# Designed miniproteins, single chains, continued (5): the designs that were tried, part 110

Each design is a single chain, and the fold is of that chain. pLDDT is the mean over its residues in the fold that is shown.

## One batch from the design tools (miniprotein)

Design m19819
Fold by ESMFold2-Fast:
Parts: structure tokens; C-alpha cells; sequence
Structure m19819 (fold): chain A 87 residues (1-87)
């Protein structure tokens, strides 16, 4: 549920011209406003690196990812963010 919402919002931001990292970071801060900017950035980077092996994705590359891959990225980013919140 939360991961599907994050994935959809991040894709919409990428279609507006945000890179994969920036799109995922912005979407995370809107869905999890309790995160600091640094925590959202770390979580976004971790999710991207875990699923696609890089945090450097153009807006077009990120928007073109399958729904399945975007949801996997979102799940990993949320999991990482939840761990950071406990510290």
C-alpha cells in the first residue's frame, strides 16, 4: 500500500523532470514527513542501489522502469527509512 503510493508519486515527479534520486526523495518526504532531508536522501539512495545497482538515473530512465521494479525500490526505501527513524 504505502510502497505503491510512493512508487506512483515518484514516477509522476520523474515525468516532471526530476532524476530518480530526487523524485524518490521528494516522494518519501511527502509520504513520511517525519524524515529529515538527509534521511530521505539516504533511504532513496539505498532503495535505488539495492534494486537497480545505481542511484544515478535520468528522469526518463526512472519513469520507464516497470511498476514491479518501482514498487521494489519503494519497499526498500521505506524499509531503510523506518530503520533510520528508530535511531
Amino acid sequence: MKAEELAKKARELARQGYSGLEALKKALTEIMPELTDDQAGMAAMAGLRKVVGTSVLSPEEFAALSDEKLIEIAKEAIRYAERLKKE
Scores: mean pLDDT 85

Design m19820
Fold by ESMFold2-Fast:
Structure m19820 (fold): chain A 142 residues (1-142)
Amino acid sequence: MFTIRLGRDEDVPQIVAVSEGFSRGTSLPVLSEEEVRELIERGQLFVALDEDGRPVGFIIIEEESEDTAHIVLLSVAREYQGKGLGRALMERAIAWARERGMRRVTIDVDESNFGAIGFFERQGFKLVAKEGNILHYELELE
């Protein structure tokens, strides 16, 4: 039902709009157009497109170290939540890390975000640390 690809400059306004709707990451509650363009230029932003080719979700992944990738933000438009879009975006980000020979993917989540916690645990992530109210999750790649 939706297509997942690397973000393009034409996607910038809609990615900004989606970032205001829903986020499962901890670092970026709302993205500016400049921030989105920089992420696209780095090849670190994947978008999910609806049937009309409009961005309705995105995921940002970065290289944290030689063997570790970090998911900065996963955002899905409210009307598309619960339809497997977050899973599809997560699978694409994990594939990106595997393609680079990375051994793990990390993500941070607030301890009160029960929906995000349940989602990451269903994707195979495990709790590895807690700092204040922030939970650190990790997925080992094989």
Scores: mean pLDDT 79

Design m19821
Fold by ESMFold2-Fast:
Structure m19821 (fold): chain A 100 residues (1-100)
Amino acid sequence: MSLDERLDEKVRELILAMLQGDRETAKRYLEEIFELIKEMIEQGDTEKAINLLESLALGVVSLSDVATMQQLIDQMRANKDNKEKLLQIADQIYQLMLDS
């Protein structure tokens, strides 16, 4: 299965777990999705990783966190050539999604 197909399936499973109120399963898929996003950043697929993360995050975070999330996504786009900074921001987004 391609990385893209693996990500699409995990995103689908995350949404289903969230709809069912299965928080533990949702957190596990969210962690697995973020590991794949970090892999994409390490491989140089930065724009694809940012676009996927933006789509995911806007569907998961509370309305009060949307502005913070958008700011973090904009920071990733501004730092495309800095892998360490991208990974740091991805961790901040992951934490925001867990706390939402």
Scores: mean pLDDT 79

Design m19822
Fold by ESMFold2-Fast:
Structure m19822 (fold): chain A 83 residues (1-83)
Amino acid sequence: MAGLWNATATDEDGNVYEGTAWIGADGSVQLLLQKKGTKDAVIATGKVTSYDAAAQTATVDADVPTSETTSKKVTLKVQLTKA
């Protein structure tokens, strides 16, 4: 699973995001995503908590900055396609 992937992510509220995921060999993740239908860019960092190689899906616990001093934790379900 390590490397650069095209990613479609869904959050717990059903919002869909599309973009790229960089996944480290240790399961660390950097996501550069855009909310579908908008120009809103989201940069999220986190870790892969589960990965299904057959389905190419990952669950990611991610931190999303909400201000200069605060972030929120979100759980993302991510469909991965090799870039």
Scores: mean pLDDT 75

Design m19823
Fold by ESMFold2-Fast:
Structure m19823 (fold): chain A 78 residues (1-78)
Amino acid sequence: MEKLIERLAKELVDLGVPEDIARKTAKAFVEALRNGDREGARKAIEDGLVEAGFSPEEAKAIADSFVQFAVNLGLIDP
């Protein structure tokens, strides 16, 4: 779990998200996935990206992509 949070935080940093926001966002996303909360996971990425200065449209597209990736890995149900 900690390793997954670190990997996701690194991906967010590579997208231009500040490290503090990236780590907070990755943790919230992984915790939502553990609870089976697909909408909460999507919202965690959206909120983090908007806080980092991304547009709501960009944040939504990236969040949808992260959730679909998690579904494809079996981390959350469709």
Scores: mean pLDDT 81

Design m19824
Fold by ESMFold2-Fast:
Structure m19824 (fold): chain A 97 residues (1-97)
Amino acid sequence: KKPSQETINRILSTMRTLKSQDPTLSDNDIIGKVAKRLGLSQTFVSNAFNEASKPRQRELAYQAHTKMGASQDTIATLLDISRSTARRLLEEARKEE
């Protein structure tokens, strides 16, 4: 029912590669290119990304901070997100506890 973790990892890896090639691409453009490259529907890729990225990014940010002592800047670099997004994810993780 939910996308497999392996499929989600392939989607995220492909999105990162495309964004590094052209950082001006919109999320919709990246989703379309990922769908074409992996042979998946654009809707499936969009839903898989939205379902997987938010909880996974929050968990990874929190683990990097608590287990590895990573700074907000390091977390932003590791997850390929802005510093403000990294800060927000850590703040949300703390509020859930």
Scores: mean pLDDT 67

Design m19825
Fold by ESMFold2-Fast:
Structure m19825 (fold): chain A 81 residues (1-81)
Amino acid sequence: SLLEQAEKLAEQGDELVAQGLKAYSQGNYKEAAELFRKAAELYRQAAELLRQDPDASEQQIREAEARAEYAQMLADEAEKK
């Protein structure tokens, strides 16, 4: 289902955020920024799938969008280094 696909994309995004945080902690800021940007893209894709599913709640869509914004914020912070 679209809900299952969105959850899988969100899980992949979560894994990329974890990898990005590890890279950031090691001073690999360029790698961290790239990983965070990829995570943001996956969360945006998840939000789009949720918008297409009539069983998805507005809260689920907002949560996916918030995750995307958070990952983008992390990417922007890494790029400033």
Scores: mean pLDDT 90

Design m19826
Fold by ESMFold2-Fast:
Structure m19826 (fold): chain A 98 residues (1-98)
Amino acid sequence: MRYKLVIEIRAHEEVEPGFIADEVVRALIERGALAVGTTDPPVSTIAKAGEVIKITLYVDSDTLSAEELEEAARRGIEEAARKMGVRVEILSIRVEEL
């Protein structure tokens, strides 16, 4: 099964959106999903404090529900924030079955 995962977050400090996306991909893979890619712009732009960051992932899953994908994405965002030493607000996580 393929899912479209759309994450909207805001960081309190300057961050690299790609690092957050990488940690979400890692959390999804560790949960048993294979992320097939991201549609984030291929620009190495640093997001400024207070800017909304949108991450879009296409995820293949053998066994995971939409709820489990959302939970794994949350864990990835939290781990990225912890590693960077920044605070991140999760504005929305949407999971769409394709």
Scores: mean pLDDT 78

Design m19827
Fold by ESMFold2-Fast:
Structure m19827 (fold): chain A 98 residues (1-98)
Amino acid sequence: SEEDLIIRALTLILTAGGTLTLAERLLERAKEEKDPERKRKLLELAEELLRDVRRLIEELRELAERIEDEEEREKFLRRIRELEERRRRLEERLRELK
């Protein structure tokens, strides 16, 4: 049902958003980390989380395209764009910290 698609899409949005928040915190910790080995591990974990977010966003796009209500679909597409912008900015920060 469309309600099932909406619930699944909301779950993916919340999961992707939470994963981005965790990645952001890891990058903040890595910036202040003075031990090279701990910094490397923080950056590796952040990179893994950002790869997970890419997969979640792709799954979310596929679900959003199946939503028949144009107003609801537009709301999800907007949230997808916000998640992609956050992901891109964090990937840029990750590169700068390497």
Scores: mean pLDDT 89

Design m19828
Fold by ESMFold2-Fast:
Structure m19828 (fold): chain A 64 residues (1-64)
Amino acid sequence: GEKEEEIALTAAQLLAGKEAKKEGFTGYKVEKVDEETYRATLYKGKEKKVLEFTRKELIELVKK
């Protein structure tokens, strides 16, 4: 449901933010690609790093 999408997006933003801070990226963007897949794009000048997460992985991360 809608609430699970909010949870998944929040978890993806948390993971993207941690990775960005760890590797010195200056920003990130999170988007829902499909029902099972979320994508985080990390930015550092002209460099990009893409992370993909499954909905199940993100939900499990928050429920722990």
Scores: mean pLDDT 80

Design m19829
Fold by ESMFold2-Fast:
Structure m19829 (fold): chain A 59 residues (1-59)
Amino acid sequence: SSSLYQQAVDLYRQGQKAYAQGDFETAAKLYQQSADLARQAGNDGLAEVSEENAKKAKS
């Protein structure tokens, strides 16, 4: 299994925590990094969810 997938999941969880704390700027950055690594790992589903959450955090 690719270590990129584990990094993407960890970044996604960090993004969720930042969002829950009201740190939307940090959440958006973490979600975007998760999306990029998920794409590299071949997990388009996680990438799309992370991209949507990054967009929500920016709005």
Scores: mean pLDDT 87

Design m19830
Fold by ESMFold2-Fast:
Structure m19830 (fold): chain A 75 residues (1-75)
Amino acid sequence: SAIRAVFNLTVRNEDTAEEMRERVEAATEAGLALIEASGLPLEVEFEVSDLTDDQEVARVAEEAAREAEARIAAA
């Protein structure tokens, strides 16, 4: 058995790179805690919706999301 989760991350013009990193890190920590508490593997998918004109913020969100998926998959 595995837990399956989809995290929807929307990037808007109001969002900063720091806020994106914080949101993804919070989701990552919650996922890791769930694996530890349940003893079950977690299959996670981050769906990133880019609604920002800031290419750097969008890039940070994508990179953070993929890093989070890798960290959770390795746990």
Scores: mean pLDDT 82

Design m19831
Fold by ESMFold2-Fast:
Structure m19831 (fold): chain A 85 residues (1-85)
Amino acid sequence: MSLEEAERRVEELMREAEELERRALEADESELEELEREAEELIERALELIREATNADPTRLAAAGVLVAGATASVLIARRRHERR
């Protein structure tokens, strides 16, 4: 993977994680299954990027990981709130 390709993928992942977090905060019960699947996909993509992007900026990779973790946590919190009613 080239440095430019790695940087592009990090930026895309960060953007998608931010959008997922925002959607999770506004989520209805009917949207939770879709958001959980999107969170799982983002986690897998983040892990693949970390594995393949050995020449990417480690600070940006860490930032992307934190954003993905935050988005995933927001989805899980939304699920828990709807389970409690």
Scores: mean pLDDT 73

Design m19832
Fold by ESMFold2-Fast:
Structure m19832 (fold): chain A 61 residues (1-61)
Amino acid sequence: SAALEELQKMTGLSERQILSGARALASGDPVVEGAVRAELRKVGADVERAMALLRELAASL
């Protein structure tokens, strides 16, 4: 998907890591969301843009 490709380009993370993050966000758990945000900050990504793309990807799975 376009969201997956954009996330890979933004973060440098593997497809597996991105899909894992998207599935985790589908839980709706705030602790899990906090952990995903922390990983995005660690790789220097635009956190809010990456979160929006991860939510779009999660909804498409």
Scores: mean pLDDT 83

Design m19833
Fold by ESMFold2-Fast:
Structure m19833 (fold): chain A 110 residues (1-110)
Amino acid sequence: SVNDKIAELIREAGKKIEESKTVRDAGKILIDTSTEVSRLSTDEDVRIAATLAVMMGQVAIQRSEKMSEKEQIREKGDLLRILGHVASLVDPKLSEELLKRSKELYEKAK
């Protein structure tokens, strides 16, 4: 189904965001993935959530140039959380997994 394809794109994006060295790279992954999710989905709520995720990714990239190492880890947590909220509309289990991994990044940033 389209939702299965969207869930797989989100799962791959979550892994790439965690493995990225910079918020700039992580934000680009969120933007590209959310843009594709918006194109694939016929669900208006999914398209709106994905469009908001694109905007949040753009803001994260803009702010990344001034971020310390700890601030970048925290921001990557925020990007996973945003991706998790998009996932909640198509795959609730994937959303829970992404939100848990977001919390783990927040703990690393303390």
Scores: mean pLDDT 90

Design m19834
Fold by ESMFold2-Fast:
Structure m19834 (fold): chain A 92 residues (1-92)
Amino acid sequence: SKEELEKKIEQEINESFVNMILTLIALEKVYAENPNLPPEERLARVQKIVDELRAKIEKYGVKATADELVKKGWMTQKEADLLIELYEKAKE
């Protein structure tokens, strides 16, 4: 139905926002630790961190993963709350 299609599109949009947030966090950490990395190596490290964060979300849940990232100083509480909201909407 039209309603089912609209719901799937909204889920995909929210999933894209989740991926963007995780990628930005990973990118900031890679730049902070080694600002002089070649672009290809930087992209590979970013992707590895994103994959690790997604694996943690799958295994421990988005709230537990977000809480850990706040504790580590990788994101603010406001960013964590946004990540949790977007991830939960992506699953609806």
Scores: mean pLDDT 84

Design m19835
Fold by ESMFold2-Fast:
Structure m19835 (fold): chain A 73 residues (1-73)
Amino acid sequence: SEMERALERLRESGERDIEQARAVLAEHDDYGSQIRLLFAYMGAFDAEGAKEALARMNVDFREWSREVLERAA
């Protein structure tokens, strides 16, 4: 079905974005690379990955990120 194909493309795209963000972070452990990984997890609706990325960044956006993920669920 069209919906199944769209979901599969979104899943594959999300997996690639996360892999690329992880590769960038492995080369450059800077704030921009960390926030890129956070947004990759959020875009893939990976709540556990997003929580880990937020903990690593040690930034005060946990409330906002939680609300965004709750609205997406």
Scores: mean pLDDT 73

Design m19836
Fold by ESMFold2-Fast:
Structure m19836 (fold): chain A 76 residues (1-76)
Amino acid sequence: SAAEKEKERKEVAHAVALKLRVIGAIEDIRLLGIKTGDQSLLDFADELTARLNATPVEDIEALERLLEEAEAKLAA
């Protein structure tokens, strides 16, 4: 049905937007590591990037966990 196709499109759009937010947060961590000379931040950004690349776009819970971890690191 048209409603089912619309839900699928919205779910894909939400997943893509969430993934882009995770990428942005990882980039902010990497930039912070460069600015502070903190190798542990650079290593963490690389680890999150590897985990993101291993995460299917449909795994919303995994993407949300990655975003939470990245945002927590930036808030510290």
Scores: mean pLDDT 86

Design m19837
Fold by ESMFold2-Fast:
Structure m19837 (fold): chain A 71 residues (1-71)
Amino acid sequence: SRYEELRAEVIQLTKELDSLAKIPSSQASEITGLQIRAIGYEIDGDLDGAIAELQKTIDLLRQLIAQAKAA
């Protein structure tokens, strides 16, 4: 499913980012907040909401990885 695909991508990108750099606390908090919202939507049965929050998490992780690689 799309949800499972995005969840797997979040795990892979998080591992990649962790291998490249220490994340500032503000950015770590934002990532955590997005993941908490995704889980909240999943628990409530709102799969579309969960997918939207996972997509935001992926977009942020990709941005941070690109910044880490450019440094």
Scores: mean pLDDT 81

Design m19838
Fold by ESMFold2-Fast:
Structure m19838 (fold): chain A 87 residues (1-87)
Amino acid sequence: SREERLRALDEIIDILREALRTGDLEGAIERLRRLLERTTDPEARALIERAIEAVEEALKLSEKEQTWRLFALLLDAIGEKIELELE
């Protein structure tokens, strides 16, 4: 549902903000996996799975590139939330 997707995006945004603040990508992946375990809505699950994959790919980069990738992912998640709220 739209409400479940909005909730998932809010939690993804919070997790990505914390990861950007701390540099803890492995902790972000763990938090996203816990979010996925308690999420039943298929569309919300797809958003969380995409976030997990994106952070896992970021973890393969240099520390400087990880910061920029996290920032880009955070902006993308915020943009998706805004678009969903305007629907």
Scores: mean pLDDT 87

Design m19839
Fold by ESMFold2-Fast:
Structure m19839 (fold): chain A 64 residues (1-64)
Amino acid sequence: MPEIVLTPEQQAMLDEVLALGREQGLSLDEMVAVLLERASEVPGLTGEQVNDVLALLMKQYVES
């Protein structure tokens, strides 16, 4: 797979959602919902950028 390069803001969002999931014991579906809600609050974030963060969230969740 091609390597996904995140902006610092996208990386911070991913790290926040992963930390929250660990702290609250969230399922993958719940973490996805939190990420989508968080992304909707960031102006100018494209659907492709949201999908990139989502793909890495799912990958890290499975690999953890």
Scores: mean pLDDT 76

Design m19840
Fold by ESMFold2-Fast:
Structure m19840 (fold): chain A 89 residues (1-89)
Amino acid sequence: LPSKDDLRKKVIQIMLSKGASQDQANRIADQTVSQPLVNGLSLSDSAKSVGDTKTAEKLESGPILTPIEMMLIGMGLSVEEAREQSKRI
């Protein structure tokens, strides 16, 4: 597993690339590193809360996903984006 600092930096980079402001990216990164890394149910709920019901369904009954991929999907990334980003961690 990456360190909290490495994870935070990665989250900020991803959020900025999606058009978030620096303040928004920092807030999301802080929230991500404060949560348990293996809480798949909370990640599904997070996906539903941002309106990504399709991703939430994939988290609950889809193909086998790694904890890192599930975390990235819960942050609003697509399954394909999460797989690509998880390889770089």
Scores: mean pLDDT 58

Design m19841
Fold by ESMFold2-Fast:
Structure m19841 (fold): chain A 115 residues (1-115)
Amino acid sequence: MDRLKAELAVVEATREVVETDPRAAELAEELRRETRERALELGREMGLSEETALAAAEVAVSLPAGALQVAGRLSRDPELRERLIERAVELAEKAGIDPEFARRIAEELLAAGAA
């Protein structure tokens, strides 16, 4: 339960940063475009229609894994990385999660999403 709350805090922090920071919004759109292009490539390899491939890309970016990839892309910018971690820790602490645990989970998720 505590890990899931910490992960949800990272997802919410990412959403807030993308919504309020123009650079973060730009990086998120870049990743969405790359995801769409990759889905079309994979769709061709698998014999799927372009409509199915694009629908799959939209589903992927709407899942928690997609949010973590956005967080990872944003974390390539040191200022955005610190902002994401600090906000995720604040949200987790408000939910009764230990700040040290929340920071560790945020750092793990950002590292995984950046790969």
Scores: mean pLDDT 81

Design m19842
Fold by ESMFold2-Fast:
Structure m19842 (fold): chain A 55 residues (1-55)
Amino acid sequence: MKVKVIGFELSEDGVITFKLLDDNNNISTEVMKVPSATKEEIEELIKIIEEQIKE
């Protein structure tokens, strides 16, 4: 099963919530704590999530 990041939301205290879509059109969320929310860091996290959340 493939997962694609379709959006993200930066919350207070450096918490990022990623919105994920799988091959069956199910939507889920992944929450990560990131002290720095630079564009480069966010893009790297998206890539890691799409690679690791694979069933």
Scores: mean pLDDT 70

Design m19843
Fold by ESMFold2-Fast:
Structure m19843 (fold): chain A 66 residues (1-66)
Amino acid sequence: SEVEELAEELVRRAGLPREDAERIARAALSGDSVAAQNEIVRAALRLNSGEAGQAAAEVLKERGLL
């Protein structure tokens, strides 16, 4: 599924846990860029990693989802 493909890329490129990557992927693919941004921020805060958040945003921008 597109959710699984995007979540795998987020795990690979941003180093996000699968659960966080899946939440971000579902929000982004639903067409809700605000929800996607909120899920990125939540994941970055939980992981204490701004780098993970920035990498996730990059992946979404490359796919036209932000």
Scores: mean pLDDT 86

Design m19844
Fold by ESMFold2-Fast:
Structure m19844 (fold): chain A 61 residues (1-61)
Amino acid sequence: SLSLKERAAFNAALVAALENDGVVTEEQIREIAEKFGLSEETARRLADEAVALVKQWKADA
């Protein structure tokens, strides 16, 4: 299960993906990692999951 910090980071990545045509940039991944005290590896994984979810929502619409 995700920690509260990981959930907050995932939500931030979802917002970034929705605002940026389904993309989370390397700069946004770094900002999320720094803001929530996560590794860049963890932030990238959460961003990838967020992008996949947004892509699924767009395909289902």
Scores: mean pLDDT 84

Design m19845
Fold by ESMFold2-Fast:
Structure m19845 (fold): chain A 74 residues (1-74)
Amino acid sequence: GREDLERGIRAYREGRYEEAREHFERAYEELRETDPRLAAVALSYLGAAYLKLGRDEEAKRAFEESNRLLRESG
């Protein structure tokens, strides 16, 4: 989970947005049951990657789910 999040952030910083998306999706799936707050962080980065890819509706859904998890985890 955390390693995929770190790999995704690196790919995102290097402009490899499709690779970053794949890492953030895997980070979210691995973290959603064990660390919901970190899963929400992965979803926020996933939304940012979708925006860079022009996938605005998927970005919106990722940001909405991130906000939902943060509310449930507080």
Scores: mean pLDDT 86

Design m19846
Fold by ESMFold2-Fast:
Structure m19846 (fold): chain A 97 residues (1-97)
Amino acid sequence: MDKTVSAKELTEWVKKKIEEGYSLEQIIDEVKRLMKEAGLSDEEIELAVLLTKAIYERLQGKKISDEVKEKLTEIINKHSDEELAEMIKRINEVFKK
């Protein structure tokens, strides 16, 4: 993940869940639940899950997996910079609470 994908609120939320002893699977399930409750689209949920996996891997000092990179690149290439910024903004708003 590079500087153009700023998911600050999601990153801080994932950090907190790791500190609380949550596994990656539990964090992903919680992300999916919160996003669905907030009424976000299936594509926004998929983006949030992929961002969560990338954030988790980076916070553990790991290289982001090629599978996660490929799926993120597909979503990024499908949308304009403005569309991606709005999607990320909506995702971040869910995790501000």
Scores: mean pLDDT 79

Design m19847
Fold by ESMFold2-Fast:
Structure m19847 (fold): chain A 67 residues (1-67)
Amino acid sequence: MEKAERLERLVAEAQEARARAGPVLQPLYDEAVRYASLAMGNLKKPVAEEYFRRAEELTREALRLAA
C-alpha cells in the first residue's frame, strides 16, 4: 500500500537525520521510528492510522528543529 511505502521512506529519512543530529534531537527521531514500527506491526488494525499520524508529526517536528 502507498502508506507503507511512505512510512518506510519516512523511517529511512528519520534514521539518516538521527545519525547527523545532536543528542537533543535524537530522542524525537527515536520516538518517530518507534511509532512507525508500531504502525508497520499493526497495519491490519485501526490503531495503525493513529501510529502513522504520530510518526509523521514527530519526524516533521524533528526535521523542523534540525533546520
Scores: mean pLDDT 73

Design m19848
Fold by ESMFold2-Fast:
Structure m19848 (fold): chain A 72 residues (1-72)
Amino acid sequence: SEKVEITKEALEKLVELGFLTADGAKEAIQVVEEDPELALSMLKALKVTAEEKGDEESAKILEEAIEKIEEL
């Protein structure tokens, strides 16, 4: 699923930035693999959290992933 691959790529980058743990990203990927339609809501929720923390780099990665999924 293209939604799963876009989400996985974004979550892996968020782990590299320290915004997510590897285990947290793995759990999120499992949820989206079971229901790809949850990808957009999950990424939007994570973006709100990144913005609340002032993590501009993580918020930008999430925004780009959201835009890619919305273009599908």
Scores: mean pLDDT 87

Design m19849
Fold by ESMFold2-Fast:
Structure m19849 (fold): chain A 107 residues (1-107)
Amino acid sequence: SLFNEYLNKLYDVIEKNAKDEKTKRAIGEALNEIYRKYVEGKLLTDEEIDELAKRIAEESGLPYEDVKKFLKELNELVKAFLDGAPEEVIRELYDKAIKTLEELLKK
């Protein structure tokens, strides 16, 4: 599954770039929640994104606004998969999410 391939690459980026185990766990929980929503055929609501971003920021020490940006980009990627968007659109959204994650983990 292309979704599983992209999700695994996001986990790899976390493993390589997270500063500590606490950050790895917090961001890993975000990917787990995204996977759960995808399997259910659902998107995160704006309220769910805000709640999850706040929880991850508190657990990891990462900035809330940057975590929220990453979660919104992941939500867009899930939407593209659920809508059956063209592979080139999905790849563009994936590349954007990976870049945002790498930038987030530098903070």
Scores: mean pLDDT 87

Design m19850
Fold by ESMFold2-Fast:
Structure m19850 (fold): chain A 87 residues (1-87)
Amino acid sequence: SMEERIEELLERFEEAARAGDLDTAERYAVGILLLMLEMDDESRRRLLERFEERAREVAATVDPETAAVIERMVAGIRAALEAHLAA
């Protein structure tokens, strides 16, 4: 199901981010963004909130440099969605 794919991507993102594998974490973050772009506005907003919350939880458990990269990934997704909505 779509929900199972979403949860798998979120879990893989968290695992990679916690491990400091930031390239892999970014790949999964992009996967989440691509799913958001195919969703209706309400589902997209809910997934963005879920992603931001899970990223925030991981950022609180890692070193400040890794946390800063995670925060930039979240900001990048938000910026990409804003650009999509403005088009």
Scores: mean pLDDT 86

Design m19851
Fold by ESMFold2-Fast:
Structure m19851 (fold): chain A 97 residues (1-97)
Amino acid sequence: DELERARKEAEEAEKYGKEAEKNGNSAGGKAGESARRAYEAAERAGTEEAYREAAIGSEAAAHGARGGAEGSSSHAAGGAIAGIGGEVGAELAGRRA
């Protein structure tokens, strides 16, 4: 259940990240929101697989959002998404250890 949600939200984050790269506006915020929801779903799932999917989605969304117009809100969203990806990555590393 939560693994499926993490995957779906990660896919949405990637879609909005690509859209933010093209238009630089509200899509960046939506990418950040979806990346955060993917991370929350991964936390609830408590599985390494769910965290990996959330990490992949948030990384793709962050890349797309940073490609948006310079000085736009999508750059701020890209930073927030990257932060979420960092937290997911830390959780994955912690689980391996």
Scores: mean pLDDT 66

